# Designed miniproteins, single chains, part 83

Each design is a single chain, and the fold is of that chain. pLDDT is the mean over its residues in the fold that is shown.

## One batch from the design tools (miniprotein)

Design m2876
Fold by ESMFold2-Fast:
Structure m2876 (fold): chain A 56 residues (1-56)
Amino acid sequence: APAFDESLIGKRVQFKLADNTVSEPFYITSEKSYQDALAKVKETYKSEPVEVIVIE
């Protein structure tokens, strides 16, 4: 999974999976919100995200 970066705080992001599926957008407010988003993506798609896509 992509590591947390503080530059993601205040951004909307999507997670890309190995099969090119893209998750719903998540608004990142903290490292905890990033980890919560990762956990939700892993539970929903049952696979590890390979990339974070920043959307404004």
Scores: mean pLDDT 82

Design m2877
Fold by ESMFold2-Fast:
Structure m2877 (fold): chain A 80 residues (1-80)
Amino acid sequence: VAEEAGERIAEIARRYGLPDIAEKVLETFRETLKTKSPLEAVREAARVGANGAIERLDPQTAADFAREIGRVVEEAEAKL
């Protein structure tokens, strides 16, 4: 379900040492769910996470982060 995808993106952010970004991911997901589809909420949460990683992490680590988040989005797209 989309809520699980949002939480997985937040957990990935926490594992990469970005707990403040994890909180923003979850907040963005919940706010987007009020007006957009579940899939759009997952995509917005992923966008916020990826932007945070680019700002805080080195390029290689940010690429690994983006790859993990991309897998979560792909799984959500297949189910939603």
Scores: mean pLDDT 82

Design m2878
Fold by ESMFold2-Fast:
Structure m2878 (fold): chain A 76 residues (1-76)
Amino acid sequence: KKREELKKFVDAVLEKMRELGMSDETIARVRERFEKLLEENPNPSLAQLAAAMTEDLSLEERRKFVEAAAQAIKDL
């Protein structure tokens, strides 16, 4: 149940990233990072999620990720 809620939250973040103009390729990489983290740790903290999902992102992509995450949190 908590894993499904976490997946929905991450899907909301990824959708906000798309709205902010991030490429589908970048969004797919961020999603892969998230899914890999869930396979290794089924109950990751938000800090662990942010670190894993932004590892390969450029400074500009990381800024958009942070903005998308902040917007997704406000919409909860």
Scores: mean pLDDT 77

Design m2879
Fold by ESMFold2-Fast:
Structure m2879 (fold): chain A 100 residues (1-100)
Amino acid sequence: SRDDRLDGLLRDGLDRLDRLRSTTSNPDARRRLDDTMSLLRLGGLLGRDGRPFDTMNDTFLSGLRLVGRSYNDGLLTPDLSYRTSTLLSGTRYRMGSTMS
């Protein structure tokens, strides 16, 4: 299902972010990665335990905005950015809209 796909992408994204966080020495970058991971974990938990998909989407979007900023700051690879974009696309697909 789309929920199963989103959960798989969330897990893979969180694993990659955790590895990046562990190797990051910049405290600002580490804080952004921590915030991003927390928001993505919360979004995943909300999607599992309840049905406010709009609330889950807002949480995911906040996390993905932080990932986007980290990518622009040179903290993330194109591969991780693509994985994050896929997660956002999955969420928006369920809402019937496309990622910009």
Scores: mean pLDDT 54

Design m2880
Fold by ESMFold2-Fast:
Structure m2880 (fold): chain A 81 residues (1-81)
Amino acid sequence: SPLEAAEIAAKAGASGNVDETRKGAQLGVEAFKKGDKLMGSGVGTIAGAARASGNPEAYKAGLEEMRKAGGDPTAPPVAPL
């Protein structure tokens, strides 16, 4: 489900694990392309979760995968800026 994909992506990012964040980002992108409400689901973005983990490499991996999908990830992270 879209919510499940978003949760996997957010948890992968929060873990600080680069490989899992990349995989989660790919799942999140697929859910987003199907018109899913990733931003409105309350699970946050992959980038926001990775930032919260404190691992900049996980953050970069998530953003890179989302951009490879043919567009920049939209909207800021759900976490406070």
Scores: mean pLDDT 57

Design m2881
Fold by ESMFold2-Fast:
Structure m2881 (fold): chain A 80 residues (1-80)
Amino acid sequence: MLTKEEIKKKVDELINKLREMAERLRAQGRTEEADFLESLIEYVKKRAEEILKTKSPEEAQKIVEDMEKFIDELIERLEA
């Protein structure tokens, strides 16, 4: 089971992944998709802060794993 600190690191990794994708999309002229990812980064930050305050480590881990799956699927679709 991940610790609260390990969950925070995982969230930071997800945010960095989204940021890198947003930068690539902007470089390609895909501004609307880049803006969407920047909005998603802000959502992820707020959601992560909420779950780390209100949820057990086990519940927080499950939510972050679901977020990771969603983000990975989204990035894969955008790279296609």
Scores: mean pLDDT 82

Design m2882
Fold by ESMFold2-Fast:
Structure m2882 (fold): chain A 55 residues (1-55)
Amino acid sequence: SDFTDKLIEEAKKIYEEKGPEAAKEYVYKYLLSLGHSEEDAKDAAEALIEKLEFE
């Protein structure tokens, strides 16, 4: 939860400052650095940013 909260807050900040593509790239690269597969990281990044678009 603490880890997820930090990831979401940083992604949201990047989204607000630089837009959705920059935020997706941040989440994607971060998840890859944690050992997630490229496919899982991409899917998770897309889902997270899509959720932020409506908040």
Scores: mean pLDDT 78

Design m2883
Fold by ESMFold2-Fast:
Structure m2883 (fold): chain A 89 residues (1-89)
Amino acid sequence: AEEEIERHREEVLEEGAERLVEIATKAAGGDLSEEELELLREWARNYLRGIDDGRWKPLTEEEKEVLEEARRRIEGGSEEIRRRAEAER
């Protein structure tokens, strides 16, 4: 159950990070380097894991919505996975 919850969390983190990168790329007119994109992905993962290092603040409202959606999905999915594991015992 714990391993399954962590996998679900990482999947949602990657999806959220990719959406954030897409938004940032559009905002920058498409001129972000691969290095900058990777740093943005790393920041997004850290933010969603509860580590806010502030490297990319201030966030736009669109970026905030992406991150909050990812958080809700992580929380809901983790709860459902735990509930399902308990029910199958």
Scores: mean pLDDT 64

Design m2884
Fold by ESMFold2-Fast:
Structure m2884 (fold): chain A 64 residues (1-64)
Amino acid sequence: SAAAEAQLRALIDNLEREVAHVKETRGAAAAREVAERILRHLRAQGVPEAFVEELAARVEAILA
């Protein structure tokens, strides 16, 4: 549903901010570990791959 998609987009936005915050406070290596754990968790929960790939791309931009 549109509501479920909006919730997933909000989740991805919040997780991107969390990764950026970890990078700023604890460094790129710690942020990468957190990001890898988050992406693994989302896949395990059955979040649609399109949203997982969108978050992965945003994380790569943060960690570059």
Scores: mean pLDDT 88

Design m2885
Fold by ESMFold2-Fast:
Structure m2885 (fold): chain A 110 residues (1-110)
Amino acid sequence: SESELAEKLVNAKDEELKEILKEAGLLTDDEMIKAAKYLRKRKDELSPEQILLALRALHILHMSGVLITDEVIDEVIELVKESKNEEELEEKVLERGREHLREVFERGMA
């Protein structure tokens, strides 16, 4: 279940994160592992489900070519907190990804 996966993510040791991200269908590169570690430090402010949603949002942005910096992670945390439901969060994240892709095309840099 989503709740079991979210709890597993929050309570796991750092060395277990790569396998949990794989189980969640998420990217397992160094940027995503770093993001998971960063989000877990905020477990007193974010529910396990919100941490999992933030990682899914970051996965979409990373797939769109956005570099996952601490600033981008903080932006996603605010989007998770401000969104009334998962559908609103998804719309905001997809728009952010589209804006990045537009900027890449306008710069003529791949």
Scores: mean pLDDT 84

Design m2886
Fold by ESMFold2-Fast:
Structure m2886 (fold): chain A 89 residues (1-89)
Amino acid sequence: SLAEQAKEEVRQLTEEAIASPDVSEYLGKAYDLAIAAARQLSPEDAVQLLEETSREFERAMREVGGDYVKASAAGILAAGAIGEALRIK
């Protein structure tokens, strides 16, 4: 399904972000992809995708936590994903 494909792509981009010196670039791509996919899904599926996306970004924040700039970028995007999910609910 579109939702499962989007979740997998978000997960892959998040892994790239954690391994990359530019966390913000890869997480930004993951965020944009999740938002674009959510707009094509039912409200229930969109909320689930955005909540999963937020959890992936929180994982990235923990993994890069020693770098406050990278951790902050991940945290802001995680909050953005949850905020969008709450807007749909």
Scores: mean pLDDT 85

Design m2887
Fold by ESMFold2-Fast:
Structure m2887 (fold): chain A 88 residues (1-88)
Amino acid sequence: DPELERARMLAELTRARLEELKKKFGKESVTVEEIIDYIKKKAKENNQDPKKVERAIEAWRLGHELLEAVEAGDWERAKELARQLLST
């Protein structure tokens, strides 16, 4: 199932990014809220377009939900979330 394989790949990318942020923050766990705050701070430092910032935040929320869906074995939800993530 190509959609399922893509959903799994996107979930693994989200996991890899979370592990990088955990190392950067020096924490065993990082909340979605902490990630959003970090994105907003970096966006302000780089004078980023607010619409691009909103899309980046939405992508992180969808990616986190996708990772949770894949870990739960909810394949239909995972495919739907992957489609939404790719459209943002």
Scores: mean pLDDT 81

Design m2888
Fold by ESMFold2-Fast:
Structure m2888 (fold): chain A 72 residues (1-72)
Amino acid sequence: LSPAARGALHRVGQALLDASNAGETAQQMADKVRAAADEYLAEMEKKGYTPEQIAEARAVGDAVVAALEAMA
C-alpha cells in the first residue's frame, strides 16, 4: 500500500475498531468510518498532498464504507 493508503487505512481502521467495540450496528460503523475518512482527507488537503495521494486515501475509505453498508 502507498503511504497515503496506509494512513487512510489506519484512520478508518481505528474508527471501525472503536465503533465495533462499542457494539454499534454496521450502518453506525459505516457512518463513523465515513466521518473519520472525511476528516483524514481534509487533513491531507491542508498539508498539500497531491490529488493522486488524496484519491488513493479516498478509495480506501469508500471501499470500507461500501463493505459496511452492504452488511447493514
Scores: mean pLDDT 82

Design m2889
Fold by ESMFold2-Fast:
Structure m2889 (fold): chain A 113 residues (1-113)
Amino acid sequence: SMKAALAAQAAEKKAEADKALAEAQALIDQISKESPIVGQSARSLLDKSLSDVASTAATGTPDEALAAARKKAAELRDHILGLDPSATELAELAEKYILLSAEALVLEKQVAS
């Protein structure tokens, strides 16, 4: 079905983005070990890049994909807010939330156009 095909496409895009984000995070961590100031700057650039992608990458996506992305982002946000600040997974979940929020913004722009 078209609904299943779209869910599969969204999952594939998310997997590629998750991989790219993980690689970027690994590089930032490596840089931070040698220079904390440079690592902080690199993380700010990653956040900006995710925001820029959200503003420019829109192409034909249905309302259902946008609703699903928003729901996933909201669920992840609630999970993060429920975590202790010392939780080891907090940073990884926060990065995933940023990614999902960026994907939702891209989908929102596609639906609006």
Scores: mean pLDDT 57

Design m2890
Fold by ESMFold2-Fast:
Structure m2890 (fold): chain A 68 residues (1-68)
Amino acid sequence: ALTVAQAAQRLKREGFFPPNTSLGSAVNAVQITQQVLGLPVDGTLTPEAFVRLYQALQQLSSRPDPPP
């Protein structure tokens, strides 16, 4: 299992959060997402919970595509 902090840091690197987002803010956002999805908020993420959270964040990221 991953800690919420490790998951948040990976998600920052993959572009789900701005690079200037603090780890505390990213951790808080992950915990809020866990609550919304009905997952336990224990400070850790099971592999199944991480996959579900990753998919939810991908669906929520409806960014307009900037021109080149």
Scores: mean pLDDT 70

Design m2891
Fold by ESMFold2-Fast:
Structure m2891 (fold): chain A 86 residues (1-86)
Amino acid sequence: ALAEAVEIATDALVAALSDAEPALLAEVEAALAEARDAAIAGDIERANAILEAARDAILKAVAQSDPAKAAALLAEAAARAEAILA
């Protein structure tokens, strides 16, 4: 289901960014949760606007994270989401 796939993707993104500063991670988590809720409700425009507003925070968190760990977690989440949607 779409809601389940979005939840898996959101959780994986947060896990991938777990090495970032706690305050920055909390900001990204809040933005991702709000964007997830908008996407599940079918409001893709709102979800995109929230992600755009959080772009700098997300990029800063990514810069503080382990790229290999992030890639592995995102690949696992993508496979799980694909299995649910297929």
Scores: mean pLDDT 73

Design m2892
Fold by ESMFold2-Fast:
Structure m2892 (fold): chain A 83 residues (1-83)
Amino acid sequence: SREDVLQNLEIAILYIKTELKDFPKEKWVEIVKKIVDTLIELAGDDEKVKKEILDEIEKEVKKLDISEEDKKELLEYIKSQRK
């Protein structure tokens, strides 16, 4: 259901804010991409929920203390998922 997907999005955002720092920065791109992939799969054909997932994750990515190169890679990945 939409509510279940949005709850998973809230959990994923919390994970990015609190747990991601426990991993080496070199793994953050891979971890965030996997989070995006999982949430988009859970959203199925719900285009409105997919947009909300991508908007919220993009907001969190912009706040990450990572290299500009890795940040650009994540933002381009998120952009590619909007098609």
Scores: mean pLDDT 87

Design m2893
Fold by ESMFold2-Fast:
Structure m2893 (fold): chain A 76 residues (1-76)
Amino acid sequence: GWEEIKARIEAVDPEKVAELKRLQTEIDRLSEKLPPELRQALANKTVAANILYVAGFADEAIRLLKEALEEAQKAV
């Protein structure tokens, strides 16, 4: 699964994995305070970011998660 792929990538980019985990944790925390519709939109963005990361676009994945976090912060 994604955890197995993530473990391989962590050997190459541990600092970027840490940033992705931090952003995901913040998004998850804010999502608990959001309406279901906005929560689903954030979930879709985090899935897209994970796909980008797996494809080798770690910086783009981090950027997308930062944008998702900013949108969540505007909605609370």
Scores: mean pLDDT 76

Design m2894
Fold by ESMFold2-Fast:
Structure m2894 (fold): chain A 87 residues (1-87)
Amino acid sequence: LAREGGELAMKGGLEGAKAGKGAAEATGGALAGIGGLISVELGAPREVAGRSAEGGGLAAARGGRAAGSKEGEELGRKGAELGRAAA
C-alpha cells in the first residue's frame, strides 16, 4: 500500500543516513519526518494532512540543504509540493 511504500522509503533514507555521520544524521531526521507525514496523510483529513506535509517538506528541504544533502533537499521539496497539492 501507499503507506508501506512511504515507510520503506523512509527506512531507505535512514539506512543512507547511517552510512555518514553529522550531515547524514540530519538528513535522516528530515526523511523520517516525511515518512511520518505520509503515514498521517493516510489517516488524517486530507486538507490537514496536506498542510502538514507541506510544512514538513519545507523543513526537510531546509535541513537537507543545510546538511549538504542534495537528495534530502530534493525529497523535502517534492514532499512540500505533494502536500500543497493535497491541501
Scores: mean pLDDT 53

Design m2895
Fold by ESMFold2-Fast:
Formats: structure tokens, sequence, C-alpha cells
Structure m2895 (fold): chain A 74 residues (1-74)
């Protein structure tokens, strides 16, 4: 699935941005994921809401890990 593969790639890029402390770039990747259809878009919206609510780095990284695992099941 093209959209699932794109979501995984964007999540990996968001993870790298967060690890570097670049939350603005991570937010841009979450916005792109949120515009994808179905589960990918829901994951992106959830992560976008988490970063906007000030979720800590550890929470965002764990959420990305779980999201990638869930997307890989499809």
Amino acid sequence: DKDIQEAIELLEKAKEAIEKGDLETAKEYFEKIANLPDLAGLIGLSLLNAIEEGAPKETLLEAIKLAIEELKKK
C-alpha cells in the first residue's frame, strides 16, 4: 500500500527530527501523515495533537514506534 509506505517513511523522518530536537520539522511530517487516508491519516492526526499538547519527547518517540508497528501489520 502506497499510503502506508509513505506514512512509515514520514514517521521515521519525524523520529529523526525529534531525536535532534527539531519539533517544528517533526510537526510538519505529522501534518503530512494526517493528510493521508484511513489509518495513516488518523495516526498522523493523533501525533499532531500530541505534539501540539506538549507531549514529552519520550512519549512522542514511543507513539511513533507503536504507529510504525501497527502500519507494518497491514
Scores: mean pLDDT 84

Design m2896
Fold by ESMFold2-Fast:
Structure m2896 (fold): chain A 100 residues (1-100)
Amino acid sequence: SRKELLEKAQKLAIEKLGEELEESEELRKELERLFEELAEAVRELAREMGEPEEEIEEGLERLRRSFEELLKEGHLSLLKYWLETGLAQVPAARAEIAAA
């Protein structure tokens, strides 16, 4: 009975770890998708403002470096909030550029 209890506890621990890893991997994929959407919007807006391509790409490289550092440190909730907030501002930024 003791051996069976230990085997059951080990199986439950492995299953729980697997679920936590799957949730983390799914969230990381979603964060990468949100980042690419934000980066594309930033690139388009910067082009509409007449920014040089070299400066646009340099800016996007710095943005990606910040994203990758936060992702590496495990700040997933902060990254999600940051990316969703940035994407929510895109329509207002487009309207401002169109009005200028």
Scores: mean pLDDT 78

Design m2897
Fold by ESMFold2-Fast:
Structure m2897 (fold): chain A 55 residues (1-55)
Amino acid sequence: SLAARLEAVEALARQVEELIAEAEKDPSVPQSSIDAGRARLAELRARGEALRAQL
């Protein structure tokens, strides 16, 4: 269902947010990795908005 897909996307977005927060605490993590994580989060949020528009 669309609702189940939305829930899965939102759960994944939360996991990515947590990974970014942990990476930002570690100065040995390259900025490029943090930037890649932020790009992925933006894609997941856009997907979530598209799914919400279909409900």
Scores: mean pLDDT 86

Design m2898
Fold by ESMFold2-Fast:
Structure m2898 (fold): chain A 68 residues (1-68)
Amino acid sequence: MLKIVAKKDGQYEIIAEEDGVLKNKLTGEETEVKKGDVIETKTAHAYELITKEGEVIDAREEAEVIIE
């Protein structure tokens, strides 16, 4: 799964809860992630996690949003 932490100034942290590939749907950029990795971004809503099993987890619909 994905967790999204809302920061100030439009920054977000995406926390990967599973190993996989984190894809930005706006830029097409793909980043390999491991469970517990944190990725800083302004476009958290554009990300999806593709797990090793081929499951797609959309950050907009399936991520828990945490406010710090």
Scores: mean pLDDT 76

Design m2899
Fold by ESMFold2-Fast:
Structure m2899 (fold): chain A 116 residues (1-116)
Amino acid sequence: SLIDFLKKQALSGKGISVIAGALYLYLRAKEKNDLELVEKAVEVIEAARAESKENYEALEKLFKGEEVEDVELGEETIRLAGEVAGLDEETIEAAIKGDKEAIRKIGEELVKLGEE
């Protein structure tokens, strides 16, 4: 299913994990009618889309259940995603600097937030 696909991508530990985690959160929050979480997920998705044509195309492919190459995300998108995920400032700063484990943790926590 699209949900299972997005969860797998969110746990990949690459830049795509942030986008896939946000899409997963969006779909699960929408199913639960959690409008506040829907709004937060949409903010992350739109921030990523606005950064580059490559990020826009990656989001379109993920929505269709298609595999995508890893993406480069800007500081604002990573910060917003980390804040939505409920992570501390040190973890968010590490993710902004490209730490793979911090990036994975953002995707992982967005998935967990969508599962609650």
Scores: mean pLDDT 85

Design m2900
Fold by ESMFold2-Fast:
Structure m2900 (fold): chain A 82 residues (1-82)
Amino acid sequence: VDEVEKALKELEKAVKEGDVDGILRASKELAKAGAKVKEEDPDSKYSKLGDLAKSLVQLGESGYPDDLLLQGAGEIVKFGKK
């Protein structure tokens, strides 16, 4: 849980700064932390956050536009704050 919250805060900071490299780095950490939660509780919002972060990383690695990655990261942060 603490690792998920830490990665989510780093993602929020990267979104505010427009740092695409930071978004991808924080999203990789969020995906890892969320995957650990998913093994124990697949219905957890933190498990769903990990799945969303993993998808964002895959889009970034596929050359998805920086502005759309920034929008996607912002939506993940909003979901995490619910």
Scores: mean pLDDT 80

Design m2901
Fold by ESMFold2-Fast:
Structure m2901 (fold): chain A 70 residues (1-70)
Amino acid sequence: AAAEVARLRAGQAAFDADYDSQIEELNRKIEEAKAAGDEEQVESYKKQIDVLKQTRAERQARYDARIAAA
């Protein structure tokens, strides 16, 4: 239904906005860690970005399937 699709789109838009904010924050932290010479922190933040990318891809696939079924 159109109302269900609208709710799913709003939820995905909110998730995407939070995701983009988290990626920007982690990239900023990576640059700070690089400036400090903290290679372990750089690797930790890169791994966090990889997890966020995987989570977003999985949510997008689930979102698309749910819209197709609505």
Scores: mean pLDDT 80

Design m2902
Fold by ESMFold2-Fast:
Structure m2902 (fold): chain A 58 residues (1-58)
Amino acid sequence: SPLRERIEQLSREIEALARDMVANRDRLSPEELQRVGDRIVALHEEQARLQDELLAAE
């Protein structure tokens, strides 16, 4: 399913960003940390929308 594949891709992107943020936290400014955090939130929101769409279809 294209929707499930996109949801899984988003999960991988979120996990990769979170790992990179933790690994580089001492190198990132507070502003850069906030931007990465905001991006993770946005990806989670997209994933939730796609999950709701998938559930509504079934």
Scores: mean pLDDT 84

Design m2903
Fold by ESMFold2-Fast:
Structure m2903 (fold): chain A 93 residues (1-93)
Amino acid sequence: SMKEELLKKAKEKYELSKFLQDSIDNSSKPNYKADLPKEELEKRFNMIMPIIEKVEEMSKTVKMSPEEMYEMMRKPAEEAEEEGKKAEELAKE
């Protein structure tokens, strides 16, 4: 059903937003989440990879610093969270 699809979309968007936000907020810590198993780290990288690729492509034309590149990922993270909230609210109604 459409409602079930919306709930699944909300979950996926929330997960993406969380992984992006955690990566941005802890980018200066070389071993943040050091106790996470390899599988979990790989999952996180797979979720954020499309955003990283977009930022890398942008940096080829703009010559951005690492700090500026992380800032470029902040908007996608916020948008993913908002899309998740909208899908969840729509699924309730």
Scores: mean pLDDT 72

Design m2904
Fold by ESMFold2-Fast:
Structure m2904 (fold): chain A 81 residues (1-81)
Amino acid sequence: SISQQLDALSDQLDALDSDFQAGKVTPEEADKQLDDLDSEMKKLLKQAEEENASKEVINKLINLQMRMIAMRTEIELAKRQ
């Protein structure tokens, strides 16, 4: 289901954030991995619109998008130090 795919994507974002904060990935590596996650999120957004997904699924998508934007900002700031 879209909800299960969103949960998996959220877990991947959490893992990336943890690795980035621990210094296990460079800002450039984190940026590339976040691009992949963003592509998957956009694919799920299109699928949710086509399937007339529930408000709960749409809210999960919006929350995930906001978290990705916040992480992108942190990565960009780290790259400019």
Scores: mean pLDDT 87

Design m2905
Fold by ESMFold2-Fast:
Structure m2905 (fold): chain A 95 residues (1-95)
Amino acid sequence: MDELIARAVAADPSWTAEQLRAKIDAIIDEYIKTYGLTDLREAFEEVAPLSDSLEEALIAAVFMTEYKVEPEEAVKIAKQPAEVQDAFVKKLKAE
């Protein structure tokens, strides 16, 4: 997590680490509230070390909590284009 925040701040210095943490916390809380993904925060912490960006970590955490995907596989899915991610969603719903 902290390394992903540091990389995001380095890429866009207009953001502080505190602002990015607050934004991520708000997004996670909104997903928990809207979709009932109660384990989303724990999943996010598990995939953060395996992810290259905060966006990848968030997508991977959603795949873990919604579709019960393992952390490594969730991160692989998050790195794929949207069309490929949609194909994985269809496969996971069929299983």
Scores: mean pLDDT 74

Design m2906
Fold by ESMFold2-Fast:
Structure m2906 (fold): chain A 100 residues (1-100)
Amino acid sequence: SKEEKIEFAEKAREAIRRDLEEALRAARAGDLFLAKLYLMSAVAEVLVLKHAFPEQSELLEKALELLDELIRALDAGDLEAAERAAEEALRVLEEVVKSI
C-alpha cells in the first residue's frame, strides 16, 4: 500500500540520518575511517531506496551526488562543507518521502 511505502522510506531516511550524524561525529573526533564506514552504510541505504522507488530515481541520484560531495569534503578536512552536504542530502530524502 501507499502507507507501507511511505513507512519504508521514512525508516530508511531515519537510518541514513543516524549514519550521517555518526559519520560527522567520527570525523570531528579525527576518525575518518569510521566516518567513511557510516557513509558507506548511508550510500547502501540510498541505493536500496533507488531500487525500491524507481519513480524517485532522479531525487535519489541527487542524494548520492550529495553523499559524494560529503566524502570529498571529509577527505579535504572541510567539516563545514561536509555538514552542509549531509543537511542537503537529508532534505532531498525528505522530498523523496513526500513524493511517494
Scores: mean pLDDT 90

Design m2907
Fold by ESMFold2-Fast:
Structure m2907 (fold): chain A 82 residues (1-82)
Amino acid sequence: PAKSFLLPTISTEKSDLKALAEKLKAALEEALAQGFSLSGSTETEVDGVLNLTLEVSDSADPKRTEIGIKAAELVLADVKAE
């Protein structure tokens, strides 16, 4: 049976795209380094705070996690250009 678990929830101000992208990239890179890949995600917004919960699995396609990391890097590059 596949091993799966939820990563600690990432909570940031909705307007703080840099903090969100940095935390997301770090979480996905750490999971991938441990042999786990993104299998699911849940996003909720409460009082302007974005809460992102990531589910990872050792049976998930690593390509999905790699795409997520690359997307976060693009967001960080765009924000740093400001």
Scores: mean pLDDT 75

Design m2908
Fold by ESMFold2-Fast:
Structure m2908 (fold): chain A 64 residues (1-64)
Amino acid sequence: GAETGAAQARRVAEEDPDPGTRAAAGMAAKDALEHGGEVAARGLRAASQAYGSPLAAEAADRAA
């Protein structure tokens, strides 16, 4: 749900070594609370593809 998506996105925003991935994950966390967990899953997947983050990829799978 939205809470799970937001939690996964916050984890990436706090722990990922790439600042671009962290910024994208922060936006995904906010979007999850407003539009549901699937939006966070999509945002995290896009960040994983753009920045090559394995943490964002794992978080996207868990947020979905």
Scores: mean pLDDT 77

Design m2909
Fold by ESMFold2-Fast:
Structure m2909 (fold): chain A 66 residues (1-66)
Amino acid sequence: VTLTIEQVEASPEDVRRLQQRLTEELNASPHDLLRTISATGRARLVRYPDGPPRVELEFEPLVVGE
């Protein structure tokens, strides 16, 4: 599952804060898989020639430490 954020500027810490918020809200939902993935998300900037740049979240399958 991928999450897209419409942001041209996003630090790793900013993305982690968003993932923390999403994880907390998903924690109240029965979506166990999505909750786990959201907790370990990372961001990358994606630019579109016909649209505004966006930030896509990458989910780390192995927690190597953050």
Scores: mean pLDDT 48

Design m2910
Fold by ESMFold2-Fast:
Structure m2910 (fold): chain A 70 residues (1-70)
Amino acid sequence: LIAEASRKSSAGEPVSAEEVTALLQEGVRREGERAGLPQAEIDRILALPPSELADVLHALGEGDIARALA
């Protein structure tokens, strides 16, 4: 679960690749909604590989919407 994976990461416990992917997807959903992205664009981003999800989440966190949607 995302809350459990976040707690484990904060405590320095190892997290699986699946847990990391789930955290990235939740981050994209949350930051995309905060930025006012349409659901269709959020769904498109969520279909990306985990490496691209991390890049998009970073761009959204910086408010660089144009880079996140590229």
Scores: mean pLDDT 69

